# Ledger of designs, part 90: designed miniproteins, single chains, continued (5)

Each design is a single chain, and the fold is of that chain. pLDDT is the mean over its residues in the fold that is shown.

## One batch from the design tools (miniprotein)

Design m19114
Fold by ESMFold2-Fast:
Structure m19114 (fold): chain A 111 residues (1-111)
Amino acid sequence: SLDAILEETQKRLEELRPELLADPNNMLTKLKAMALVVDFAIRVLDLLLPKLTPEQQARAERIRARLQAVRDKVLDYIANNIVPSPEEMAALAAEIDAALRELAALLEELE
């Protein structure tokens, strides 16, 4: 359910809050926050997919694929303890923002 996804995401954000407050420039903590946002969006899309028209489903699948690609990169950086370049961090953030805007537009069509 959406409520369960929201509750789990909120709990994980609260667990990251002390790290974010202690060092807001910590790139690994920022990557963990990015992974949480992307996981949330993918779970929302997975809940919506069975309720969508074929055209909306194709759009949702494209958004999901883009989010999954970002997630895979972010998780690889975290797993290998690699600090990405500022340019790569900006590119990851921009792609997340773009995908979330497309998801928001899709959600508006459903309400």
Scores: mean pLDDT 83

Design m19115
Fold by ESMFold2-Fast:
Structure m19115 (fold): chain A 97 residues (1-97)
Amino acid sequence: SNALLAQARALAQRLVDLAQRARTTPDRGEAAAEAYVLWQSASDELRNFMAQAGASGDLSAEVDAAFDAVREAYQILADDPDLLARAQELARLAKLA
């Protein structure tokens, strides 16, 4: 739907902006944690829509860049188990709100 497409583009842009912040700030871990929480707290419908669009090529390069940003966030958090654990708990709490 047009609403899901607009939400996907907005989410993609926020994820890309957080990835850029992680590259330019000395505290890359906080930006990566924010990206992780943002991606994990997105609705299942929106995440599934973006995954399908990425696989089919129906969405623009910014959605592919968002998936790259999410992967970069996971890699950064994997290097800091304490921060990863905090990000996972924040994402869990966000889903309950």
Scores: mean pLDDT 81

Design m19116
Fold by ESMFold2-Fast:
Structure m19116 (fold): chain A 82 residues (1-82)
Amino acid sequence: MLDPSMTVKELLLSDEEPFKKYTAGASLSDPLDVKAMKEALKEFGVTEDTPASTLKDPLGLAKKFREIRLELEVEHLAEAVR
């Protein structure tokens, strides 16, 4: 359950259940994860520092992050697997 001190950034970068299924080892060292995080934040109209407890749909945010990350990863890997 959400810690009210946890930010959206911490939620998307954490390995905490139930979000881990969607965040899948996200890291600020991975430029695709950073890009996916920024795009998901934009879609939800929130910032990295927004408390995760203020989100109406924190699982939906994590799921959107995963969807965007997988799309970016597929595009990147398709260029590399020639």
Scores: mean pLDDT 72

Design m19117
Fold by ESMFold2-Fast:
Structure m19117 (fold): chain A 78 residues (1-78)
Amino acid sequence: DEEDEEFAREMAEELEKNNVSKSDLAQAVAEMIRGKEGFELAEKILSQPSIFDAVLYVIRTLGKEKAREVVKKAIEQA
């Protein structure tokens, strides 16, 4: 929905400001979510057309709070 899209836009801007790529975001997800589910989510992130779409996918799959944790981890690892 529009609320999730606005949150995704905000997170994507923060990632871009810190020079975080989709690959960095995918790595953060794979480290936070162990096993097959984390691997599958990371692959989905890499297949998204933009970092905005990747963040939106994480929000829709894991929720806003977990998405925020993933974004923070990706920035810290950048």
Scores: mean pLDDT 82

Design m19118
Fold by ESMFold2-Fast:
Structure m19118 (fold): chain A 87 residues (1-87)
Amino acid sequence: SLLDIAEEFSKKLLEITKNASEETKKIAESMSRLLLEAAADPRLSAAGFATIARWLVDELLSHPDISEEQKKEIRELLEETLARLEA
């Protein structure tokens, strides 16, 4: 389900950002919450989920305090998540 996909995304995103600044952690937590809330809406399509996930990741990656290694892991997480929507 979309909710299961959102839950796994959130878990992995918070793990990637666990050693980041407190500001970055708060942003990641807020983004995770938004994605989970969106996924809980029965009106949300897989395409709608993908659009929201891409937008949230783009916003997170725009923050200067995120390391290049964290950016790589976040991009890989997005690609993995989008692939699961296609399966």
Scores: mean pLDDT 82

Design m19119
Fold by ESMFold2-Fast:
Structure m19119 (fold): chain A 106 residues (1-106)
Amino acid sequence: MKTKEEIIQSLVDRIVKDVEDYLKKRGYPEEVIEKLVEFARAAATEIAKLYFEDPNASLEEILAKGEEVLDKFFEQNPDLSEEERELARRIVESIATYIHLVFNPE
């Protein structure tokens, strides 16, 4: 029997590793990788928690939760370039879609 926390942690760790590996492969600077990896962890955690609170959450609701995390990330990091902001938007969309597919396999 896996706890809710163990399931969330395993899912988040997998997503974070995939994001970090992608950014490293693309040659992004270490400081950018650190910020986006932390953001990816926050977004994946909040979206996964939403599914445990509301297992019938739609993709629209998941994307809205991702947008909330994205807005907070931009408020906490006002010095982000437009390119870094665009990359963060793509990361949250990918995370939301992946988590939605995990909870809705068909």
Scores: mean pLDDT 80

Design m19120
Fold by ESMFold2-Fast:
Structure m19120 (fold): chain A 113 residues (1-113)
Amino acid sequence: MSELEILEKLLEEASKVQELMAKAKEYVEHGDIDKAVEYAKRASKRVEEMAEIIKGTPTINDWYLKTVEEIHKLLQKAIKDPEKLKRYLNEAGRLLSRLYLGLKVDLLELKRK
């Protein structure tokens, strides 16, 4: 894959992770912890897949890998300790927003000559 295609794929995956985390947070707010954990697990799996894409791409900024791995750790903590799920989702969401912005900026720079 080209660097452009990889950044586009990572942006797509980041958007899907944001959607899954938003649903997990919504279920927490409604007291449905089992569904919240289910969506957190689905988000965690996609973040793990993002980490593998980044590891296979030496030209991508190493900050993306570190950020994705930290998001994964926070989601794993949320799954293991559902009482703190909202806290971990908020922390992971903040990191994911920074990741998404960084990916967008890098993609835009590659499209402009």
Scores: mean pLDDT 85

Design m19121
Fold by ESMFold2-Fast:
Structure m19121 (fold): chain A 74 residues (1-74)
Amino acid sequence: SDAEIDRLLEELRRGLDGVVDELPPELQEQARRGVDETLRSLRDMFRRQGLSPEEMRQVADMLLEGFRWQVEQW
């Protein structure tokens, strides 16, 4: 349901915000805009593809891990 998608994306946003807080202050605003864009795209994808809650969770976990990796490499 849309409510399940919204809840999962809210959990993902909290995780991503925690990673952004580790960036230098001058990069945090740009990173938060990137997070907002990613979450909007992900919401549209989840709605269109009819993924199960389990599949949506797996995608969200992969994105969070990838974002953490990118921040650590920077």
Scores: mean pLDDT 81

Design m19122
Fold by ESMFold2-Fast:
Structure m19122 (fold): chain A 90 residues (1-90)
Amino acid sequence: SLTPEEKALREASELFKKLLDKYDEFLNDPNASEEQKKEAEDILNETRQKINELAEQLEEGKISPEEFLEKVKKIVEEAEEKLEKLKKEA
């Protein structure tokens, strides 16, 4: 069975995978400009970096699995809102 830490990392990975699916959908939009696609890539990269920094804090015991997941959910939600705004501008 997975530890609480391993379960939290798995759930975070699944949330990020859903964000990747939304990003891929945006990349396939024929109305999206190269500038908008670059902005979407930057959103994705920033989100990945923030999640990785939180994962390091979790592995170092600086935050709980519960705190980690709450923060990851917020980061992913903010990224999804940014991508949705970008789609409306396309």
Scores: mean pLDDT 86

Design m19123
Fold by ESMFold2-Fast:
Structure m19123 (fold): chain A 100 residues (1-100)
Amino acid sequence: KLAEEMLKEIERVKELAKKKDVESLEKIKEEALKAPDNDELATTAALAAEAGLLGIKEGKTKLAEVTLEALRLRIEGVPIEEISERLRERGEEILRELEE
């Protein structure tokens, strides 16, 4: 299923973000943006790569991890309202750690 491929792309981006591999993430984003707008796999790859890049550029890799987790939950069919609540809880944890 397409969802399985989308989940693999998210995991790949997550590993690249952890390694701070900006070049590979930018390449994924660039190639994905060349695809038609109806390409769900390419759209997922582009969004995931952008989240990873933002995390690296802002020095907030935990925030990137939370964003990638949100994309994964959405692909798994979790309602957006539930994803939003989970992101809020995780965002508060991250902000609390950052304030220390």
Scores: mean pLDDT 72

Design m19124
Fold by ESMFold2-Fast:
Structure m19124 (fold): chain A 91 residues (1-91)
Amino acid sequence: MEERAEAFREQLLTRADEVAALIREAAATPVEEMRADIAADSSLSEAEKAAAERVLELLERAAAALDAGDVEGAIDALVEALVLGAETVRS
């Protein structure tokens, strides 16, 4: 997983402007509503809820990094969110 994530990160860095636009679009989603839905979902385990909340935190960090002009930091946060999401579903 980590090796695949690193290769994906390299591809994202090659298309940094396109990735920045996608992160901004994702950050325009109402994160507070997603948090409330996750907290209220009784079908999710405590571990799944914690992982979903962590993914939202990483997306917010990516958006903040872009606002600061730190595209590499934004991509790093996005990759971390994708790895965490994939690991939570399979382990």
Scores: mean pLDDT 71

Design m19125
Fold by ESMFold2-Fast:
Structure m19125 (fold): chain A 85 residues (1-85)
Amino acid sequence: SRAEAEALVEETVERLKELAEESDPESQENRRRIARALRTALAQSKSIEQLIHQVDDLALGARSRGDDRTAELLEELRRRIEEAA
């Protein structure tokens, strides 16, 4: 459901913020940016499928930058959203 997807996104945003606080300055800014982008994706997505696509894009971006920890959190979020749908 959308309510479950919203809860999962908010949980992941909080985990990203916690990870950012323990990170070097460059990683901190990137992780905070991704957390904001994730909330924007939730607000702008008209379907669960669109939200999954946005989460996948963010995960690929994190992976391409070598931020494997952030990519893993986003990949976990994607799987949990699919299970809740």
Scores: mean pLDDT 84

Design m19126
Fold by ESMFold2-Fast:
Structure m19126 (fold): chain A 66 residues (1-66)
Amino acid sequence: ATEVARELLKAARDGNREKAIQLAKEMEKLGYKTYAKTIIEHLEKGDFEGAVKTAEALLKFVERKA
């Protein structure tokens, strides 16, 4: 979970929409559905800043839950 969340944050920061959406879908499968959905919605709108902020919150949440 933490590794996927970290890769997602990197993809969002790099502006790699396709990879970021793929990694967000992996986070959804791991049970982080609300975060994943929000990130995908930001990416679909071209809001990479919103996607990055949500991905940072997700990574922090995953690290605390471990």
Scores: mean pLDDT 80

Design m19127
Fold by ESMFold2-Fast:
Structure m19127 (fold): chain A 71 residues (1-71)
Amino acid sequence: SAKSLLTPEEQERAERLLAELREWQDSEKAEKLKELADKYGRNEEDARKLLEELGVEAALEAIELLEKLKK
């Protein structure tokens, strides 16, 4: 899965960010992450581009959002 692209250290940081972002109500950032997830989060290459552009934490959230939208 896309989450498996992360090292254990990166996964731990991403989990901390996701917990913080659960209650994050910055509407502009939320919309931007949703747009980026829709654009980039379909395969490994897209996931890598998210990591490079947004950093590990934001990219993981964007990928998770895309997975949620898929189901």
Scores: mean pLDDT 54

Design m19128
Fold by ESMFold2-Fast:
Structure m19128 (fold): chain A 88 residues (1-88)
Amino acid sequence: SRAEQVLRLEMEAGALLTGMRALRTALRKGKAPPEVLKVVDDALARIEALAAQLDALVAAGAPVAQLQAVVDEMRRVLKEMLEEVKKL
């Protein structure tokens, strides 16, 4: 059902957001280099904006394909962050 697909996407988005917030907290506590913190903070801001966009689309009754595209973009942001950190 649509409700099951929406729940799965919201759970995936929530896990990504929670994981990113935990990572940022751990890196700050570990006194990671400023350049690493900047990359992670920039990615977290993008993921927070995408999570808010997902919530708005769910509230508006948007098609599942649009919700999936937002979650896919969240995963892409995480992948790009990891690749950027590897270059530091």
Scores: mean pLDDT 90

Design m19129
Fold by ESMFold2-Fast:
Structure m19129 (fold): chain A 102 residues (1-102)
Amino acid sequence: EALELIENALKVDDPLTRDMMKEMIILSLRNEGKYEEAIEALKEVYKEEEDDTGKGRYFYKMGEIYDEQGKFRSASIFYKKAAREFERAGRFEEAKRMLELA
């Protein structure tokens, strides 16, 4: 269901509309407490991501979802992964923020 919605969003021709749809679907799933579906949707959105900044965003969003579930140890692991990717991208302020969350 959630993956089908993300796959349909990925077929939208306009990049801005597509990105907005992806973010709205993930946010809706998180708000409904459908955390496993939100995680799968996030993995689908970022499955082809090769950019260090994009990988940092992916791990940060994973950390947020685990944090929302009260899974603080898992969230900490993902925030540290996000920090490493932001450091690789030269985004030191973002990396520092991630380490503060971990």
Scores: mean pLDDT 80

Design m19130
Fold by ESMFold2-Fast:
Structure m19130 (fold): chain A 68 residues (1-68)
Amino acid sequence: GKKVKLDGVVGELVPQPDGNYAFRLASNGKTTAWLLTKEQAENLKTGETVNVYNRIEQRYVPVKVEVL
């Protein structure tokens, strides 16, 4: 999958059956509550901030992006 750093955390964007992407941590392989749309995941740019959906908090949170 695509390797990125989101808010200083290194992980991988893993495509989901619904077309969204889950963020999986590189440190432990665990999938986070963070969900990105296909459009967000395919158009990530270093230095931007994207609003990712947090499934546990049921809200969008701003996250800083670094593409690895």
Scores: mean pLDDT 83

Design m19131
Fold by ESMFold2-Fast:
Structure m19131 (fold): chain A 90 residues (1-90)
Amino acid sequence: SIEKEIEEEMKSIEEFIEELIERGKAFVKKYGEQGVKVTKEEIELILKSLDEYVKQIKKEYPGTKIEEKFIEKVEKIKKKLEAFKKELEE
């Protein structure tokens, strides 16, 4: 079903984000200031991609539980990425 396909896609995205955060932490530790810059740029690109996915889901599945659940998951992922980006500035 479409719902199952979206759930699997969201799971893959969540796993990718967790791996990205761990790799980003290691990259910052190894490359310092340049690692921070590159990691922030990757986070910004991912945030932009997530916004495009939200736009697509709103267009294709308006007013559905699919839209509701997808947006909820994306907002949680965005909060994790924004928190990690903020940590890089400290």
Scores: mean pLDDT 81

Design m19132
Fold by ESMFold2-Fast:
Structure m19132 (fold): chain A 85 residues (1-85)
Amino acid sequence: SVEELREEAIKLLEEFLKADPEDFEKLTELFARLAELLDQLMPHLSPEEQARVGKLRLEMELALFNKDTEKAKKVAEELKELLEK
């Protein structure tokens, strides 16, 4: 269900936030799993929500690419708050 997809995405974001900031392999694997869930959730969101989720997903991916764990976690918190509404 859509609610189950949201709950799973929130749980992955919580795991991402608790992960060791130096464990880039784990953070990247958690992000990949999150991205898959977000792709499944996207068709069930409004166009405005799709745009917001897409922007945060891209910002999180770019932060990880740059090994900016602090920014990646800040964006993850924003995405979690958006999904908890």
Scores: mean pLDDT 87

Design m19133
Fold by ESMFold2-Fast:
Structure m19133 (fold): chain A 100 residues (1-100)
Amino acid sequence: DERRLAMAQGIGVALLLGLPEEEALRLGELYAEDPEAAALELLRRIAELLGLPPEVAERAMVDPEVHDELMERLAAKLQENPEEARKRQERARRLFEELL
């Protein structure tokens, strides 16, 4: 059931980023099949959300300081609208119940 857990994690993060359910499902499946490719796509989406160039995502894959800074900025941006983040988490939970 590690595949289902990986898929659920990918879906949850994608939905928290505001991606549509269909794209979240695709990323979840990618997380289960190719976690490195899924991580890179996710980092690209985070960089895009933060208004950063795509090269930041590629650097975050190999540089833990860049990765940590990107995650810190993402966390700060999500905290700007906690109610929206909560609604996205509830959508993820409902989707997990449908898939699991």
Scores: mean pLDDT 76

Design m19134
Fold by ESMFold2-Fast:
Structure m19134 (fold): chain A 87 residues (1-87)
Amino acid sequence: KELIDNGISESFANYFLEKAKELGFSEEQIKELVPVVVTAGRVGVPQNRETVDLILNSWKPGQEKELVERIKNATRGDIGGLREALA
């Protein structure tokens, strides 16, 4: 609900939740990642499978706050800008 309420598409939200669970993320870790996903969508990153995979593969526990700030300051709202923010 929080993802959709923040303008994230249902398909993007569902893929993110399913993929995170498949990769063994806990419910707490998924909750911490919601602001990262919302921020990426808000800055105009494409809401697709590649964006989800990039976020989940680049994230480390306890970095959700830093990732939100880096994504907000990304110079480009595309997949390349997201890669730079998550590096």
Scores: mean pLDDT 69

Design m19135
Fold by ESMFold2-Fast:
Structure m19135 (fold): chain A 88 residues (1-88)
Amino acid sequence: MKAVELLKKAEEAYRNGDYETSAKLADEAFKLGEGRIKVRAYILMAVAYLKLGDEKKAFEYYNKAVDIALELNDQELIDELRKRIDEA
């Protein structure tokens, strides 16, 4: 399974309220992905852990996502990150 496919399944799990599966699939997507996929995987892990009540892990993944998004100079990813954390 490709990183993009894993990330889509992670998003589906998140929408269904299966935050544990979402975080696991997002971690797998991160390991196989590059660039924007890694950022989106970290964003999803951050919001999934926030829903699970693990604020420490949520903030850790949030900061990692911010660091990579800034390195990529991708304002769209930074906006997506802020919006998803606000929604969580």
Scores: mean pLDDT 83

Design m19136
Fold by ESMFold2-Fast:
Structure m19136 (fold): chain A 70 residues (1-70)
Amino acid sequence: SDLEEALKVYKEDLEQISKPPKEQLEKAKKQPDVSQEELDKLQQQLDKVINEPLNYNKGLLEKLEEALKE
């Protein structure tokens, strides 16, 4: 349970760190006059800074959560 709480907090922290660039990308997608270059730039920034570490760590956390169920 302590480990599960720590994993939950870690997952939440990783999600929180992605919040500003994710919100910028979502807002840009809603703009009628946004350029594809701007969207691509924001997506690359999000992928480089947030998505790759988040996806990797989330996959690792899911595997650990499954092991804890056994």
Scores: mean pLDDT 68

Design m19137
Fold by ESMFold2-Fast:
Structure m19137 (fold): chain A 77 residues (1-77)
Amino acid sequence: EELVKEAVKLIKELVDIYRAAREQGHVEIARKALEAITEVTKRLQDAINNGDKKLIEETVEEARKRLEELRQLFAEA
């Protein structure tokens, strides 16, 4: 449950980056953020449906990594 809450929080942060990038005209960053949101959300949903705690944990780690990469790209934009 806590891992699911963490994953949802990270997805929200990805959505925030997507919105900011779109508003500021950073089209490529917005595209990458949308891709990350889509992939992470699908993976989390699959993991929850299968009761796969390890996959939820891996999804959290992947979301965190993608968020860090996007934040760096946005800061350098």
Scores: mean pLDDT 85

Design m19138
Fold by ESMFold2-Fast:
Structure m19138 (fold): chain A 70 residues (1-70)
Amino acid sequence: SSMQQLKQQIKDILIKSGYSPEKAEQLAQKIVDALQVGPTEAMGVARREGIPPETFQEIHALIREHVGLP
């Protein structure tokens, strides 16, 4: 599914940014779960979890592409 693909892409970004595979899995799942509410909630999770600004922008761009936001 497109959501499973998005979760994997977020996880890969987090791993490249220095997160452990376990923590990347947990964070990617939490972000994708929040995305069911909306992109603002998903990015709120990323911010609250302390994801660094550069990694945050990569995830934000990916989510915007996925949901068709400007």
Scores: mean pLDDT 86

Design m19139
Fold by ESMFold2-Fast:
Structure m19139 (fold): chain A 69 residues (1-69)
Amino acid sequence: APPALPAEVVERIRALVEEYLARIAGASEEEKLQAFRELLTGLREIAAEHGIPFTTVLQHAGEILRELS
């Protein structure tokens, strides 16, 4: 299990994952790649803003992706 994060941070990660999933629905391969790049950028910004390792943010995003998929 990934390390615990503040609820506000988890909700921001969830919002980015939900936006990514909405963007890839019916999207082309090129659009899916662009959506993935934007997801990674947003996750990196959350990590930097809150002083959290990017790997920890990625672990939480992965768990949310499994939950929502």
Scores: mean pLDDT 84

Design m19140
Fold by ESMFold2-Fast:
Order: sequence, then C-alpha cells, then structure tokens
Structure m19140 (fold): chain A 71 residues (1-71)
Amino acid sequence: DPSLAASYETAAGLHAVAGDFETALENLKKAYELGGVSPEMYENLAKEAERQGHTEIADEVRKLAEEARKA
C-alpha cells in the first residue's frame, strides 16, 4: 500500500529530526518493503545523518536511495 509506505516515510522523518536514526532507518526500510518509498526521502535522511555524524547510517541510507531510484 503506497499510502501506508508514505506513513512510514513520515515517521522516519520525525525520528530523524529527533536524532533517532536507527528508528528512522527502520521506518524507511519498512516503506521500501511496501514499495512506496520516495528516493528523495532516503537522500534527505542520509544528509541529515551525515550532518549529525552518523556516517555509517548515511552510507546505508544512500544505498537504499540508489536502489529505490533503479527499481
């Protein structure tokens, strides 16, 4: 369900702003599984994680963004 995936993307954004990048990434992975994730949301999460010093999370999220663009 694309609308359910969008709900998970929204949750991911909220958790990222709160600095909870593990939960944010879990929510984006859930959205990806549901087939509705926006590549822009992955890229924005990766940039925010990198800005806050979570480079490993940023790298993982960027790989997911690239996969989402090529799907």
Scores: mean pLDDT 76

Design m19141
Fold by ESMFold2-Fast:
Structure m19141 (fold): chain A 93 residues (1-93)
Amino acid sequence: TVDQLVQQMDQHIDQAVQDIDRGADLSEDRDRYRNVGSATRSGRNGTPDDLRSISSGVRGLARGSDPQTSRHFNDASRHVRQASRDRQQAVNL
């Protein structure tokens, strides 16, 4: 059902936010990454394109981050991409 796909999307977004928070906690500038977590949470109400954009943005930030933060942001990007697929499947039902 659409509700089941939305629940799966929400779970993937929650996983992504947790990965972002872990990466931010390992950084020297936690406040710099506060908006990344917030933007990722807003993807819960977004389109598949919005989630793809968030995933790309998080991956871009990973390239400019320290290695510890980068690993977590890459994990977050993958989870947001899964959420985008879940959302796309819900739209196609």
Scores: mean pLDDT 81

Design m19142
Fold by ESMFold2-Fast:
Structure m19142 (fold): chain A 81 residues (1-81)
Amino acid sequence: MELEKEVEKLKSETDNKIAEAQRDLEQVQRDIERAKRLLDENPEAGKKALEEAQKKISEVQRKLNEAIADKNYADSLKKKL
């Protein structure tokens, strides 16, 4: 009984994490576009903003990959129930 609830909760949590990571990815994409426009107006500020946005995209991509792995693990657990 409790194990089944834990698996359902894990699936719900991983689905939410994937949705959050996708929203974060879209935000980072907008940050990159802003940074590219800033490069034309202020090259120093634009380069700094682009570097920060690129670091964020790597972090968000890592979180998304982790959430997908967690979802696959939760699906595997449900199959064993």
Scores: mean pLDDT 79

Design m19143
Fold by ESMFold2-Fast:
Structure m19143 (fold): chain A 62 residues (1-62)
Amino acid sequence: MEIEEKTFTMADKNPEDLEAFQEALRKYLKGEVEGEIEADTSGVPAEDATSTKYTVKKVKEV
């Protein structure tokens, strides 16, 4: 069994790329790969989504 995990943080992206980043992330989750997105907002206000970490987990059997 394998678990593919990737963490995405908006803080590493320019604000001007926000839409591109979010769309690419959604395509990664929804389009071709089966996975789950987890938002870690520990210590981050909901109004400040730019500092939110998004962890994508995908379980592979082979």
Scores: mean pLDDT 51

Design m19144
Fold by ESMFold2-Fast:
Structure m19144 (fold): chain A 78 residues (1-78)
Amino acid sequence: MVKPSEAAKKAGEYAVEKYGHYAERLGLSKEEFKEEVAGVLETLKDASDEEKKRALQLLLGLPEEEADDIIKYYNSLL
C-alpha cells in the first residue's frame, strides 16, 4: 500500500510506459503526459473509479479500455 499521491505518480509512469504514444497525439511530451495522468488521479482521489475513468477519457482522449486499465493499476497500489 502506498499513499494516493505516490499511487497517482506511479499510475502516470505506468500510463506513459503502456500508452505513451497517446502523448504524441495530444502534442504532449512523455513527462507532461505523466503529470496530466497523475494530476487527474490526485484531483479525483476521493471520486468513484467511473469518474476517474471518464476524466482520463475526456482530458487525455484515452479509449475506455486504456483508461480503465490505468485506474485498475492505480487501485492495485492502494
Scores: mean pLDDT 82

Design m19145
Fold by ESMFold2-Fast:
Structure m19145 (fold): chain A 70 residues (1-70)
Amino acid sequence: MDEEIRRLVEEAKKLLDEATKISKEIVQAYRAGDEEKYQEYVKKLKEINKKLTEVRDRIDALVAQRRAAA
């Protein structure tokens, strides 16, 4: 596997794990009626999703370059 693509895939996996953790925290805060924690975790999830989109787009671009070179 291309080392650069591998690093980006590992970064995406870490971001997905964090998103899963934050999603559970959002559900818990919502059930507890903790509006401050709910809003904080929703904001964090939005930031993670933005980073995931950036990493995905980079992976897609590199994969396209490798396919074009073949």
Scores: mean pLDDT 82

Design m19146
Fold by ESMFold2-Fast:
Structure m19146 (fold): chain A 68 residues (1-68)
Amino acid sequence: MEEEARKLVEEIIKNSKTPQEAYRKLLSRLAEARATDPEFAEALQRVFDELGLHTSENVEKLRKELEK
């Protein structure tokens, strides 16, 4: 689950044109998971916490890490 959550986060960031768009999509997916798949929502929340994905600025930092 945590591996799947991490892959989803990376995919959303890669498929988004801006850090703001990525952040919005990440929040929407977390909200959807909380309603439909609580176990995955917990895994996704842990990944968010580990990567500090609380602001669009932190999403930009992760984007740079993925770009090396």
Scores: mean pLDDT 75

Design m19147
Fold by ESMFold2-Fast:
Order: sequence, then C-alpha cells, then structure tokens
Structure m19147 (fold): chain A 97 residues (1-97)
Amino acid sequence: MEEEIKKEVEKLRERIEENKARAEELARTGSAEEKALAERIIRELEELEKELKEIEESDLSEREKVLRLTGIAIRVVGIELDLDLLESGRASPATLA
C-alpha cells in the first residue's frame, strides 16, 4: 500500500505537469479572457503540486493520505474538463468556474 501511494503521487504529479503545460499554451495563444483563466488554472495547479508534496512528506496515516490524494485527483479532473472545453471552443471563459 505504501508503494501504491507513491505510484499515485507520481501519476498525479505527471497529470499536474501535463495540465500546466496545456494551460501555459492557452495563456500564450488564447484570447485575453482565455489567458486570464489559464493563468488562474496555472496558479491552482501550482497549489495542488505543493499540497501533493506536503502529503508525500507528511506523517499522515496511509488511509488519510489516500483520502487527500483522492481530493487532489477530483480537482485535477475538474481542471482537465475545463481545459478540454476551452481547447475545443465549446465554452466561454466567462462561464467556467
């Protein structure tokens, strides 16, 4: 289980890095509104990366680590959906929360 937690941390870190790269590209090529939203997403991803490191370095029980990692994964999925909608042109930046 400890090795499984380490693998989940590594997978989440990779997903955060991939989504950060997507948001950085949107910030570079998008409209002013898309750039503002992309910069907000980058900031949120940086906060999630910091939280992930704190979980990895913590003395929390295995169960508590799994619960916190699940919370990070849910937030990452939300960001992935927002980026997918923006990249496909299916959503206005003003309507995304």
Scores: mean pLDDT 80

